# Designs tried in a protein design run: designed miniproteins, single chains, continued (5). Part 107

Each design is a single chain, and the fold is of that chain. pLDDT is the mean over its residues in the fold that is shown.

## One batch from the design tools (miniprotein)

Design m19702
Fold by ESMFold2-Fast:
Structure m19702 (fold): chain A 81 residues (1-81)
Amino acid sequence: VSRQQQQMLNNSNRIYDDSRQNVNNGYQQGNTAQSGGEGIGRLSRMTIQGNNISQSVGDIVRDRTRQFQQDVRQRIQQQQS
């Protein structure tokens, strides 16, 4: 296990966590809109968008991690010929 590998994974986790927090902040801001049915409609929209953004970020992090793992695997295979 290399420090470089752990640092990359830690950075990916941090980016994911930060993105999740931003999504929550956006949701809370929508919740502050207390205008009757309009406010409720906006809250629902923000919740749906928040979920979509969270999923997109999760997919990016997952793809990045998978690509990194594949790259490491390929390098090992190349070394073993």
Scores: mean pLDDT 55

Design m19703
Fold by ESMFold2-Fast:
Structure m19703 (fold): chain A 70 residues (1-70)
Amino acid sequence: SEEEAYARSVILLAEWYLRALEAGGEVDLTDVEALLEKLEEIVKNHPDEEIRRRAEELRRRLEEAVKAYK
């Protein structure tokens, strides 16, 4: 579905930014904040429980990586 395709694209982008942050690379924090907002909306509103769970895990990890980035 379009909703699933959208959620999976957000998840893929979040995984890429998470890897970059964990590797100590430079990232645009504005892009990361936008991804965190999109992940939060997926967690709250997506009909698929597995997609919501994956988005929740990534949102948590990405939020912690941003805090560690300083």
Scores: mean pLDDT 84

Design m19704
Fold by ESMFold2-Fast:
Structure m19704 (fold): chain A 68 residues (1-68)
Amino acid sequence: SDEEKIAELMKEIGKALKEYNASEELEKQVLRETMQLIHDYFVNKKLSLEEVEKRLKEIIEKAKKEAE
């Protein structure tokens, strides 16, 4: 399901932040961006699942780079 795919990607974001010792500020920023994306998908219905998956993957890659 779409919910399961999104949940798995969110779980991957959490793991990446923990593994790369992200700062509290970076974790808060990633959480805000992720929650806004999820809100736009489920509540506002502005995004397709493909766009959500793409943006979540971009958040993961950005978090890994910034956590260095």
Scores: mean pLDDT 75

Design m19705
Fold by ESMFold2-Fast:
Structure m19705 (fold): chain A 74 residues (1-74)
Amino acid sequence: ALRAEVEAAIAAWPSASREQRLLLAGQLGAALAVARAAGDEETVALIEAFRATLTPEEAAAFEEGKARAEEVLA
């Protein structure tokens, strides 16, 4: 389930490398677009709360993943 994948990504974050965090950030951005389209308010809230903790570099990767998924869903 999307929620479980998001929770797994967040749980992996403290032990992830810089490169792994950038990849996971992009995946979380894509997950936010999917959760919004599905009306999954709990998953949206979880991702948005975590988004606030991202570095500028990680936030850029997140936005790229989100934008790419929004393009596919449109």
Scores: mean pLDDT 87

Design m19706
Fold by ESMFold2-Fast:
Structure m19706 (fold): chain A 76 residues (1-76)
Amino acid sequence: SLVDEIKKIADKMKAEVLAALAAGAPREEVLEIMEKGAKEIQKLIDSIKDEKEKREALNYVLQTSKEVAAAIEAAE
């Protein structure tokens, strides 16, 4: 499902950010990972026709984004 694809991309984005932070990557690299992931997620969300599925995807993305933001803050 599109919701499952969105969750997978969100999880991948978070994993890549965490790996980059652990490797001491510059802020610019972390931001590029986030921008790429956000663009892919937004395209899939925009393609969802069912309002319930769209809300589920948005809630997951919001939660994942909060976790990513917290990880970046902890690394700085």
Scores: mean pLDDT 85

Design m19707
Fold by ESMFold2-Fast:
Structure m19707 (fold): chain A 74 residues (1-74)
Amino acid sequence: SLAEATERILEALRRKASPEEIRELLLRLAREHGPSVATAAFLEALSQAKKEGLVSDEEVAEYVRVLEEVLEEL
């Protein structure tokens, strides 16, 4: 579900997962749930992480780049 995918990404962001770990998680979620659900979950998780002060603008830009790379590989 979207909620489960969002929570998995948000938990990874809370534990300061690397961009490579986030990339692997996004690829898995896109394969399990499809690219639209993975994208929606990722953007929702980033929104929540930003509200919690967990990610900087530089980190958001890096994570968006990871998402774009994942979508190009599907």
Scores: mean pLDDT 83

Design m19708
Fold by ESMFold2-Fast:
Structure m19708 (fold): chain A 56 residues (1-56)
Amino acid sequence: SIEELQIHLDALREMNESTRETLERLQPNSPETEEAFRALDEALREEELKLQEFEA
Protein backbone atom coordinates (compact mmCIF):
# COMPACT_ATOMS: atom_id res chain seq x y z
CA SER A 1 0.00 0.00 0.00
CA ILE A 2 1.02 3.65 -0.25
CA GLU A 3 1.40 3.76 3.54
CA GLU A 4 3.98 0.96 3.42
CA LEU A 5 5.91 2.83 0.73
CA GLN A 6 5.87 5.99 2.84
CA ILE A 7 7.12 4.07 5.90
CA HIS A 8 9.91 2.60 3.78
CA LEU A 9 10.95 6.04 2.53
CA ASP A 10 10.85 7.52 6.04
CA ALA A 11 13.05 4.68 7.30
CA LEU A 12 15.59 5.34 4.53
CA ARG A 13 15.68 9.04 5.42
CA GLU A 14 16.27 8.24 9.09
CA MET A 15 19.01 5.76 8.20
CA ASN A 16 20.70 8.34 5.97
CA GLU A 17 20.56 11.06 8.65
CA SER A 18 21.76 8.69 11.39
CA THR A 19 24.66 7.48 9.24
CA ARG A 20 25.64 11.06 8.39
CA GLU A 21 25.66 12.06 12.06
CA THR A 22 27.74 9.02 12.99
CA LEU A 23 30.30 9.67 10.25
CA GLU A 24 30.55 13.37 11.19
CA ARG A 25 31.07 12.40 14.81
CA LEU A 26 33.77 9.82 14.09
CA GLN A 27 35.57 11.26 11.04
CA PRO A 28 34.30 14.80 10.29
CA ASN A 29 37.25 15.92 8.14
CA SER A 30 37.73 12.97 5.79
CA PRO A 31 37.42 12.71 1.99
CA GLU A 32 35.93 9.23 2.41
CA THR A 33 33.25 10.60 4.74
CA GLU A 34 32.35 13.38 2.30
CA GLU A 35 32.03 10.88 -0.55
CA ALA A 36 29.91 8.62 1.67
CA PHE A 37 27.57 11.57 2.34
CA ARG A 38 27.11 12.14 -1.39
CA ALA A 39 26.52 8.43 -2.03
CA LEU A 40 23.87 8.30 0.72
CA ASP A 41 22.12 11.39 -0.65
CA GLU A 42 22.14 9.97 -4.20
CA ALA A 43 20.80 6.59 -3.07
CA LEU A 44 18.00 8.27 -1.12
CA ARG A 45 17.02 10.40 -4.12
CA GLU A 46 16.87 7.34 -6.37
CA GLU A 47 14.56 5.59 -3.91
CA GLU A 48 12.37 8.70 -3.60
CA LEU A 49 11.93 8.83 -7.38
CA LYS A 50 11.05 5.13 -7.59
CA LEU A 51 8.47 5.44 -4.81
CA GLN A 52 6.93 8.52 -6.44
CA GLU A 53 6.48 6.54 -9.68
CA PHE A 54 4.59 3.85 -7.74
CA GLU A 55 2.23 6.53 -6.38
CA ALA A 56 1.11 7.42 -9.90
Scores: mean pLDDT 75

Design m19709
Fold by ESMFold2-Fast:
Structure m19709 (fold): chain A 65 residues (1-65)
Amino acid sequence: KPVVLKGKILKRYGRTYLVEFEDGSKAFVDIDYINKTVTVTFEDGTVKKGKLLSFDGENIVIEYE
């Protein structure tokens, strides 16, 4: 089942963002703006690939499996 997460941008490291999601999790999110895809690395080391649904520089919405 796809998971949709909304998050706030805490800090930028080039094309990588430190994000805090609404569920309280934090992750590094690598954004591919051309393909509108993301690679999400959570604090526990879990890596998810997904879609970039929205991004405004302060807030991000992603979808992954």
Scores: mean pLDDT 84

Design m19710
Fold by ESMFold2-Fast:
Structure m19710 (fold): chain A 77 residues (1-77)
Amino acid sequence: GKLEVVGAHEKDGVITVVLQDSETGKKFTLEVDTSSIGESESNRLLEETALQVNEAVKKGDHEKAKEIAEEGNKISK
């Protein structure tokens, strides 16, 4: 599948970036808890993650894009 960044939102101090597989329609979420690492660091992580995911997808490296999203999600657990 091809992963694309389709949205971002904040709820209760948790920032969520949504990735979608354009072939299957499946969505993956990257969640960052701002209470754990601070707002500035959370915003930096999301911006860098979005850029890295886009670069990996552009290069056809969907496994790397998925890995980047999953690693970010683990930070908020």
Scores: mean pLDDT 63

Design m19711
Fold by ESMFold2-Fast:
Structure m19711 (fold): chain A 72 residues (1-72)
Amino acid sequence: GDPEEAIRLAEEAIRLAREGRYAEAGRLASKGLLMAGGTEKQAQGAIDAGERRDEPAVLAAAREAIELAKKK
């Protein structure tokens, strides 16, 4: 994947979640997770968290994408 783009998507997901745009945030966190080498299950979990309006779960997914991107 692209680690820099994964971090960019995850940071944008955090911003959208802080604005209450949880479904959009979950979709961006999902894309960031996949780019960072995360699993399809993690990516789907981010989408599901956004759809159920679970801000802590969306933020956790975005943070995981950043941490995975830093690892390679």
Scores: mean pLDDT 87

Design m19712
Fold by ESMFold2-Fast:
Structure m19712 (fold): chain A 75 residues (1-75)
Amino acid sequence: SLVEDLAKQMVKLIEEAPDKETQLKYADMIADSIPDPELAEKVRDELKKAIETSKSPEELFAKLKEILEKTRKEL
């Protein structure tokens, strides 16, 4: 699944990031690719919250996958 592959890639990039600021920039990159400005800001907030509150790569993957699947249905 494209959503699952994107979520896996995002988890890997976040784990390899040198700091939290860089991790949050990945959320900005994904949100900025969304053409609907209102949906983009909602997804940005949800992705940043997932990155900040997740305690493991597995939890982060689950949250990112859910956010991305919901976003795809709204596009």
Scores: mean pLDDT 85

Design m19713
Fold by ESMFold2-Fast:
Structure m19713 (fold): chain A 63 residues (1-63)
Amino acid sequence: MLKPLSEEDIALLKKVKDPTKRSLLVLLYSKGIPVASVVHLSQAQLAELLDIPVGSVKEIPIP
């Protein structure tokens, strides 16, 4: 990746409280995608951008 990442992206990563979402944002960041561009997306949408199965978020069945 040729583009240096901004201090704003790093600050946004530190403010993300959901550890799974934070991990997905870090993976996108490592691929050169700014955190600010995707921080508003859901965990499932971030997983799709990374080509990761979204099945992990399907574990909230209403009985």
Scores: mean pLDDT 65

Design m19714
Fold by ESMFold2-Fast:
Structure m19714 (fold): chain A 66 residues (1-66)
Amino acid sequence: MEEAKKKVYEAAKKAFEEAWPTLSETQATTVAYDAAVKTGKELGLSLFEATNLAVLAILDVRKELK
């Protein structure tokens, strides 16, 4: 669980940082959320677990970069 949370967070952060300079905050957040969910699913998490970790990752990324 903790390892999956870390990987989902890192995927969200990377996607947000890559999108943020060229896209709006809303679009960058969507790209980061999609990357986080995809990473969670690739790690074998259920859709419910992947989406929950993605939401938490987005909140942490936005807090750290603001």
Scores: mean pLDDT 77

Design m19715
Fold by ESMFold2-Fast:
Structure m19715 (fold): chain A 82 residues (1-82)
Amino acid sequence: SAARELVRLALRGQLAVADGAPQAVIDEIKARIEELLESDPEGVEELARAFEERMARRIEERGITTVEQLRELVREEIAELE
């Protein structure tokens, strides 16, 4: 779904920024996210809520307290969505 693709792209965008990817790559991801938001506004809202709850749960379960640990969780979530 467009909502799932949006979350995947958002996570990839966060990792790209953190890893110092070229601005052109970041801009392309951002543009694609904006296209998907216009395609499925209702689905985005529901998936965003479910995703936020899932991330909060995993942060607590794994005792994540550092940015590096959060990056590892984000990489795993991207793999789960692909």
Scores: mean pLDDT 70

Design m19716
Fold by ESMFold2-Fast:
Structure m19716 (fold): chain A 68 residues (1-68)
Amino acid sequence: SKEEEARAGFERLVAEMRAALADPSLTPEQKRARLVELLGEAVRLMNESGVEFPDLLAEMDAIARALG
């Protein structure tokens, strides 16, 4: 379903964001660039799907706050 496809997309993006934050080989600038890219994909997916997942949105909010 559209909801299941959207959830899978969000879960993938959150996992990639967390992987980037946890990667000690990346510089702060590289982490920021990757997170900005992934947040842009998440915003696009939200706009296209019209579906929200409060658990995943809370995780993305925490990541966005970590960026400043």
Scores: mean pLDDT 78

Design m19717
Fold by ESMFold2-Fast:
Structure m19717 (fold): chain A 87 residues (1-87)
Amino acid sequence: SVEEDLRKLIEGLEALAKTLSGEAKEAALRAVEVLRKSLEDKKSPEEVLEEMRKLRDELIAEHPDNLDVHFVAELVVRETEAIVKES
């Protein structure tokens, strides 16, 4: 299910955050928080994807020179899009 796949994405991002430091770690943890809140609020898969795209744009704007933050931001959107498109 989409909800199960999103929970697996949360687990993967938490594992990734343990390997990161500084701004990139905070970016991964912020993505986890937004995903968890979206699931608690019972947002649709499309609404979750929109929230992830918004988060990506915010993270890139806040950290224009941090390629590790950009990697995390793009990863979250790509993984969420794959989950939503396969549903």
Scores: mean pLDDT 88

Design m19718
Fold by ESMFold2-Fast:
Structure m19718 (fold): chain A 69 residues (1-69)
Amino acid sequence: SSIDLKDQELFDEALERAEKESKKALETKGVEEALRIVADIVREAAEQMESEEVKEYLLGLAEYIESLI
């Protein structure tokens, strides 16, 4: 695998945070705020990635999520 183990750990941590924080936002503020939180967490994780391919993928995903708001 070309994916760094640190990138995998960072991705897993970001996914857990995104699920927890977006669920809370969805229940209290609604879907647009939940999507903003997911996009923010994905973008933060992307900035810390060592793999350029993984970083570009996550940045594109964050932009796509932001386009839905």
Scores: mean pLDDT 83

Design m19719
Fold by ESMFold2-Fast:
Structure m19719 (fold): chain A 82 residues (1-82)
Amino acid sequence: SGVTKEIVELIKKKYGEDAVISGKELADEISEFLGLSEKEKEVLLKLLYEAAKELGLDPDKIKVSDVEAILKKVEELLEKQK
């Protein structure tokens, strides 16, 4: 989605393309960008951790280059809950 691309670009500009960030930092940035409530942010953090785990990635050491794949997996997990 267009939102996913905007988030990826924002993370790349803030941290750098070669950076490693935590799932908590990623959830903080997405929550600020989307204007999420604290409860919605907690749900997002759980989804980011699940997505990273399903992709075989460390949710506490996410490469910025893997953020797009993680966000696409989060979208897939949200669709399965409908």
Scores: mean pLDDT 84

Design m19720
Fold by ESMFold2-Fast:
Structure m19720 (fold): chain A 62 residues (1-62)
Amino acid sequence: MISKETRAKALYLYLNEGKTYEEVGKELGISVSTAKSIVDELFKNPEKAEEYAKLIEEVRKK
């Protein structure tokens, strides 16, 4: 249900800008629990970190 773009933006805001889960949720219009779930998914699947990093770079370029 959550797009890859929304996941990439949530990770960017949390990891790069140091936003809290509440700030990420407010910025993207998602719940705090959803923002936390996106970050937790990265920690459970670190092999996807490189894939998400590429998506973040693509979002940043636009």
Scores: mean pLDDT 74

Design m19721
Fold by ESMFold2-Fast:
Structure m19721 (fold): chain A 78 residues (1-78)
Amino acid sequence: SRKELLELEAEVSLLTMQANVLLSKEKLSKEDLEKLKEIIKKLEELIERLKKVPGSESTIKHAEEVKKELEKRIEEAK
């Protein structure tokens, strides 16, 4: 439904905002890395929920792109 899609889009947007705060840091702490991993897990759960909702393709693509950026940042911090 439109309501379900809008609610999931809002959750993706909130996680993206939280991720951007962490990605703006020059140096990530151990706690920051754990927060990024938590955001990735939540994005994965949202992507699975979005796959069950018609018209979610753009939102899924956006969530997957955010997830890739976070995974890249974690790898670069090793």
Scores: mean pLDDT 85

Design m19722
Fold by ESMFold2-Fast:
Structure m19722 (fold): chain A 72 residues (1-72)
Amino acid sequence: MPIDERDVDLAMARMGVSVAEQAMTVPGLSDQQLRDLIRLLGMAEEYARKAGDEETAERARELRRQLEEQLA
């Protein structure tokens, strides 16, 4: 039986945000690690939007912006 697509999208979004938040507590991340987290958060934002979870989408966007500022 196909799983509810919205539930899968929501789980993927929440997992991506959680992983990124934990990784961002580590000081001195490399540029490559920052880029990897930016990609993860971009995917999390897309999954959150598909699930209709604007709060999780906004959180992913905020975290991605913080990482992009570190690369500047």
Scores: mean pLDDT 82

Design m19723
Fold by ESMFold2-Fast:
Structure m19723 (fold): chain A 77 residues (1-77)
Amino acid sequence: LSQEEIVELAEKVAREIAEKVGADEEELVRLARESALQSESFAEALERLVKRIGPRLSSEQLAEAMEIASRAKKEVE
């Protein structure tokens, strides 16, 4: 994957997380973009995204976010 593709996919995952858990979409998309730009792989981008958003989410929201991220990583693998 190119860096541009990693950014696009990470932003897509962030939007899905925001919609499903009721979090701020603009904030999650921004954090996803920043995470992707600092990452060499899609998996690394998602790991950084989850780490950045984790403290802002409830335990239930975080579990859903981790499930979405895990599924996305497997699909792009």
Scores: mean pLDDT 83

Design m19724
Fold by ESMFold2-Fast:
Structure m19724 (fold): chain A 119 residues (1-119)
Amino acid sequence: SSSLEEDIDLGVFEVAVAVLKTLSTRKNKIPSDDLIDDMKKKRKELAKKAATGDPKSQFELGVTSYQLGIDYKLRGNYDEAKKYFQESIKASQKAIDLGYAPKQSQEVLDLSQKELKKI
């Protein structure tokens, strides 16, 4: 039955939509220190879970690292932005390798690669 795959894909879609909405909301504003600190805390927790071999946490780490890359890019900190886009690529590739939401993981990987090439 496809029901379990449908539930997984739906959850991944919700995370991707949340990222896109967050990017849209912040399009015209430099991120605050509090916003970046919250994202860094989330990233650190996801990195610990991803290190235990959890495929979902690899995908969520990819998404969160991409978001941090954009946040630092908006601040003009291209060195930190590059670091987070590289982490997003590695985490998204690991999610693909583990078979977690391959289409959505590939999309995050492609977005991070595109941004990395611009800086």
Scores: mean pLDDT 77

Design m19725
Fold by ESMFold2-Fast:
Structure m19725 (fold): chain A 85 residues (1-85)
Amino acid sequence: SETKELIEELAKKLEQSVESVVEDLKKKGIDPRTSSKEELIEKLAEIKVKELKESASSLTEEDVRALLEDINIEELVEKAVELVK
């Protein structure tokens, strides 16, 4: 049950991060308005994978992949670009 609660908490954090990801990308010199969609997808995926692994070392690669598939990194990038228009 503790593992299930942790996964639910991580999923909620991922859902809330679109605006904060935009700020993080800008701080790193990556502008969502001018950067390529491919670059934004790659950088967002890196941030999310690192965040998940640092928050829960007990998660397997398969668990991380399933969580990332649920949030659809490409769709998050499209929403972030739309947000900053």
Scores: mean pLDDT 68

Design m19726
Fold by ESMFold2-Fast:
Structure m19726 (fold): chain A 92 residues (1-92)
Amino acid sequence: SDDEIAKALKEMQEILKKMREMLEKSKTASVDELRKMVDEIAEMIDKMTAIEREIFADPSATKEQRREAVLIVSEMTLIYVEMYMLLKEKEQ
């Protein structure tokens, strides 16, 4: 339903906010802490990609809602790349 999709998008936005906070914390994290954070982010992205697919499969979803879901997952992927690159730099 429209209300269920709106709730899912709101939950995705809250997770994205948490991921942005993790990215900031990653700058001062130890290699071991950062490795755990990168693994946690990867798991969250897998779960969010599943929700994106559910939104796209829902015939009540608007084009705007589908676009928002894609943009949220895209931003999460960019955060993952930044944290992964930081991890590789700290391992050197």
Scores: mean pLDDT 88

Design m19727
Fold by ESMFold2-Fast:
Structure m19727 (fold): chain A 66 residues (1-66)
Amino acid sequence: DIEKIEEATKNAVAFLESAGDKELAEEVRKKAKEMIEKGESFEKVYKEILRVIHDFLSKNPDAKQP
Protein backbone atom coordinates (compact mmCIF):
# COMPACT_ATOMS: atom_id res chain seq x y z
CA ASP A 1 0.00 0.00 0.00
CA ILE A 2 1.75 3.13 -1.29
CA GLU A 3 -0.18 5.45 1.04
CA LYS A 4 1.22 3.62 4.09
CA ILE A 5 4.76 3.88 2.71
CA GLU A 6 4.29 7.59 1.98
CA GLU A 7 2.93 8.20 5.50
CA ALA A 8 5.83 6.24 7.05
CA THR A 9 8.30 8.24 4.94
CA LYS A 10 6.62 11.53 5.96
CA ASN A 11 6.74 10.58 9.66
CA ALA A 12 10.40 9.48 9.44
CA VAL A 13 11.36 12.71 7.62
CA ALA A 14 9.49 14.88 10.17
CA PHE A 15 11.18 13.03 13.06
CA LEU A 16 14.69 13.39 11.62
CA GLU A 17 14.13 17.08 10.80
CA SER A 18 12.87 17.76 14.34
CA ALA A 19 15.94 15.92 15.71
CA GLY A 20 18.20 18.26 13.67
CA ASP A 21 19.32 15.82 10.94
CA LYS A 22 17.80 17.48 7.87
CA GLU A 23 20.33 15.83 5.51
CA LEU A 24 19.36 12.32 6.66
CA ALA A 25 15.67 13.31 6.40
CA GLU A 26 16.16 14.33 2.75
CA GLU A 27 18.14 11.12 2.04
CA VAL A 28 15.27 9.01 3.45
CA ARG A 29 12.71 10.89 1.32
CA LYS A 30 14.85 10.54 -1.83
CA LYS A 31 15.73 6.87 -1.19
CA ALA A 32 12.09 5.85 -0.64
CA LYS A 33 11.01 7.64 -3.84
CA GLU A 34 13.83 6.04 -5.87
CA MET A 35 13.06 2.54 -4.54
CA ILE A 36 9.35 2.91 -5.38
CA GLU A 37 10.15 4.22 -8.89
CA LYS A 38 12.56 1.30 -9.47
CA GLY A 39 9.78 -1.17 -8.65
CA GLU A 40 11.19 -2.37 -5.32
CA SER A 41 8.61 -4.10 -3.10
CA PHE A 42 6.73 -1.98 -0.59
CA GLU A 43 8.05 -4.34 2.12
CA LYS A 44 11.65 -3.48 1.15
CA VAL A 45 10.89 0.25 1.22
CA TYR A 46 9.32 -0.12 4.68
CA LYS A 47 12.29 -2.10 6.00
CA GLU A 48 14.75 0.49 4.65
CA ILE A 49 12.87 3.34 6.38
CA LEU A 50 12.77 1.38 9.65
CA ARG A 51 16.48 0.49 9.32
CA VAL A 52 17.46 4.17 8.96
CA ILE A 53 15.33 5.18 11.97
CA HIS A 54 16.68 2.28 14.07
CA ASP A 55 20.28 3.19 13.17
CA PHE A 56 19.63 6.87 14.02
CA LEU A 57 18.06 5.98 17.39
CA SER A 58 20.94 3.60 18.20
CA LYS A 59 23.38 6.52 17.72
CA ASN A 60 21.08 9.10 19.36
CA PRO A 61 19.50 7.35 22.40
CA ASP A 62 17.96 10.58 23.74
CA ALA A 63 16.02 11.25 20.53
CA LYS A 64 12.21 11.14 20.62
CA GLN A 65 10.48 8.60 18.36
CA PRO A 66 8.05 9.84 15.66
Scores: mean pLDDT 76

Design m19728
Fold by ESMFold2-Fast:
Structure m19728 (fold): chain A 87 residues (1-87)
Amino acid sequence: MPSLEERARRLIEQAELFLKENPDLPEELKEKIRELIKRVEEAIKAGDLEALQKYTEELERAVLEALRVFEQKHGSEALSEFLSKLA
């Protein structure tokens, strides 16, 4: 479905921005996000809807984890400010 691909592409953009703007994130989390971005991109290119859904959900969870780490370090107001730049 087109909405799933659009959601996946948006998540990739958000995840790449998090990695670029937050080099102080745990290395294991950054590696996980990079691997998931690659898998989502490969699923889009292949038209594999099952893989796309699976890896998009996993990427979404990893991004939420990164947001929680960001909030713990910088606070809820900083998180809100950062998220407003992504919208």
Scores: mean pLDDT 79

Design m19729
Fold by ESMFold2-Fast:
Formats: sequence, C-alpha cells, structure tokens
Structure m19729 (fold): chain A 85 residues (1-85)
Amino acid sequence: MTGTQKGIRSTIVTNISTVVSPEVTEIFKEIEEAIGLYLSGEMSPEEFVKRVKELLKKLKSKNVTNPIFNSVLDSIEDYIKIVES
C-alpha cells in the first residue's frame, strides 16, 4: 500500500525480466514506455488507456501461472482505472 510503489515503472521491468520470458518482458517495456509518455504529457489519457489495454490483451494470451505476473497485471489494470477516472 505504501512506500514500495515509488518507482514502480522501472522496478516492474527489472523484476519481471528475472521471472518471465523475454517476450513478456518486452510487452512490459511497452507498457512502461506508455506510462512514461503519459506522465511526460506526450500521450493523451485516451491514447494511453487504448495502448495499455491492447498490451494487456497480449499479456493475458500468454497464460502465465506466476503469482508475480498476475499481481503486476492487476496493478496495471488498477492504474488504467485511475487514469480513466
């Protein structure tokens, strides 16, 4: 809930690289880039939500049964909901 969420963008990519396939890591990199562009004001909230939803569909298609992977997916979906609200 507190403290561990600071810098989560870079932390997600680094930590996931050690526990999931390179293909999954590349999709997480694309999500991180979209978050970066949105935070810098280079991407609209609408474009960000659309882009990340497409990437989440790709991640879900991988059917990974890793608890870390599932936790990260849930966190990204929650972040999209915050951006939409």
Scores: mean pLDDT 68

Design m19730
Fold by ESMFold2-Fast:
Structure m19730 (fold): chain A 71 residues (1-71)
Amino acid sequence: STTTVEVKIPEGASREEKAELIKEAILKNSKLSEEEAQRIADYLASKAKDGDVVTITFDENGLPISVEIKK
């Protein structure tokens, strides 16, 4: 079974704010460590624009297997 997490990027969010929102969503819905979640969140925050929906899918072990940024 897989778990999918969606994070909507609010308008006007800084890169740090985007990363924090994504990190919180990952930590609540996966088995990733704080450091792993921060790394993934920082990467995705660098790619996502305001209003985008960041979608991350995790496998049965809580490891990320796919990521999509939807407009």
Scores: mean pLDDT 82

Design m19731
Fold by ESMFold2-Fast:
Structure m19731 (fold): chain A 74 residues (1-74)
Amino acid sequence: SERDKLAERIKELEKRIKELAKRAKTYRDMVLVLGAAGDVFAAERLLKSGAPLEKVQEQIDRAEDLIREAEKRI
């Protein structure tokens, strides 16, 4: 289902965040990682609460942008 696809996407982002957190060496890089983690947490909470899938996707997109920025720096 669409919800299952979003749940798997959230799990993928959580794994990427965990790996970035292990490699982050600066305060600025850690702030990006924590920001992405917050967006992923928000997406997971929205998905579990039955929020509209568009709202879940917005949080996923935000997290992906922060992860990409962190990956360019780390």
Scores: mean pLDDT 85

Design m19732
Fold by ESMFold2-Fast:
Structure m19732 (fold): chain A 81 residues (1-81)
Amino acid sequence: SKYEKALEIIKEIAKKRGSNTVTFDEVREALKKAGLSDDEINEVLGEIHELTGLDPGDPSNTVSIETVEKALRRVEEKKKK
């Protein structure tokens, strides 16, 4: 539920930018708004790093919605087990 909410917020941010990408700061903000804990946010950013090799601390880096969706799904699956 909260992971689905985070993804919807991220999709809206990307749509407003006229793109299918978001910044890592936008990802963090969306996850916080959706009610994820700091630990859960860290897990999602870690999965994005594994998928892309991009540093989540670099403000010049952007990530695709598809990559964020994969990262969110991985974290949600770990919480369902």
Scores: mean pLDDT 80

Design m19733
Fold by ESMFold2-Fast:
Structure m19733 (fold): chain A 81 residues (1-81)
Amino acid sequence: SALDEELAALVAEAERVAAEIRELIAQITDPKTKEHLLRVLEDLEARVREAAARRDLEGLRQTVNLMKAELLYVRDLLRQQ
């Protein structure tokens, strides 16, 4: 269905963004910051799974947008490092 196709596309986008965030977190030198960022990423990945399981298209879109914001935040932290 169109809904299943949109959900699948958003999950794929979330997976791509999560992979990029994880690669950037690997470059963080402060252990406490690294642990915090990994917990935030794990929480976002859990929200993606929950929204997808519930077929909550709007919740999934919102979570993907939060992941994109987190990506920008981690990139900014690395520039300050």
Scores: mean pLDDT 91

Design m19734
Fold by ESMFold2-Fast:
Structure m19734 (fold): chain A 75 residues (1-75)
Amino acid sequence: SLDELRQRMLQAAYAGDVEKAVEYAKKFLEAGGDGEEGIRQLNVVKQRVKDSDLPEEEKEKALEAIDAAIEVLRE
């Protein structure tokens, strides 16, 4: 479902898995998902990463994956 694809994208992005975040972002769009809503939710995840107690290296990887997914969802 669209909700499952979106959730997998958000989980992969938070985990810093750039490849999976991009893969699920593409699948989400292909399935007819709203890219703008996906970007909005990724920006919420981005703020959660910044506010978290995660090690700096893990934060950097998560932000990288989030930004990569956002680029896919923009076009």
Scores: mean pLDDT 88

Design m19735
Fold by ESMFold2-Fast:
Structure m19735 (fold): chain A 55 residues (1-55)
Amino acid sequence: IVKAVAKEDIKLTGGTPYTLKKGDEVLVDPETGTARSLKTGIIGKVDVSLLEPIE
């Protein structure tokens, strides 16, 4: 699990409907494509290529 930031607005799928806004921070599992919003705690599937890892 890696901390990352959304490079653009991303619609989460597979759970509660939620759109990550560009610049929102997430915890993501790159193997499964599952992300948790650090702002809201909402979990969903994401396209990992649209996330930028944070150091």
Scores: mean pLDDT 79

Design m19736
Fold by ESMFold2-Fast:
Structure m19736 (fold): chain A 55 residues (1-55)
Amino acid sequence: SHMEELRKKLESLTMGALIELLIQLSELAQVDKANSKYYARLAGLVSEIIAKKLE
């Protein structure tokens, strides 16, 4: 699925890149309100991957 392929790509990123992406998604949610739910879902996935890397 698209989400599974996206997860694999995100897992290949460095911790710094994941944190930067999380910050950018927060900013995008403020300026592009029509897509805020999509950005929130992506932020959730990024947060999950960060949590797994910290284990």
Scores: mean pLDDT 81

Design m19737
Fold by ESMFold2-Fast:
Structure m19737 (fold): chain A 66 residues (1-66)
Amino acid sequence: VDEAVLARLRENTSPDLTQAGEVALGIIETGTSEQGEEARDGLIEAAKPAGVEDVVREALDEQERR
């Protein structure tokens, strides 16, 4: 898991969403493609009520680009 991505989530989201982000990033990195897709979609959906879904999507795109 990239600490810079987690730091960005911590600065822009709630502690609960940051923990969910850490778990989702772990699944994306170590799980199957299908598990990673579900974890990504779930994290973006959880971010919608806080209005930070774009921040979460950008963080996930940065992780995937590497």
Scores: mean pLDDT 69

Design m19738
Fold by ESMFold2-Fast:
Structure m19738 (fold): chain A 91 residues (1-91)
Amino acid sequence: SELEKRLEELVIELFGTRDEKKAEEIIEEMRKLVDEEVSEEDRQTAYNGIEVIREVYKMHQELGLPLARSKEDLEANIEKIAKIQQEKLAE
């Protein structure tokens, strides 16, 4: 859908910046799209998804991973975060 495409573009933009102020502006834009396009019944689930994205973004920044410029870059960075978290939990 057009909404899904726009949210994907915003997520890529989010992982393309190290500026915390810009990151918060992008997250607020995602929330605004949810308010405008998502049904009232589904909004809480969508907001929860945005908070998960925020937490993953914080891990991305703490690990110093390369900035994402594409969906493929973003997917590669998420896989690296997942692997690092799994390795930390293995003990």
Scores: mean pLDDT 80

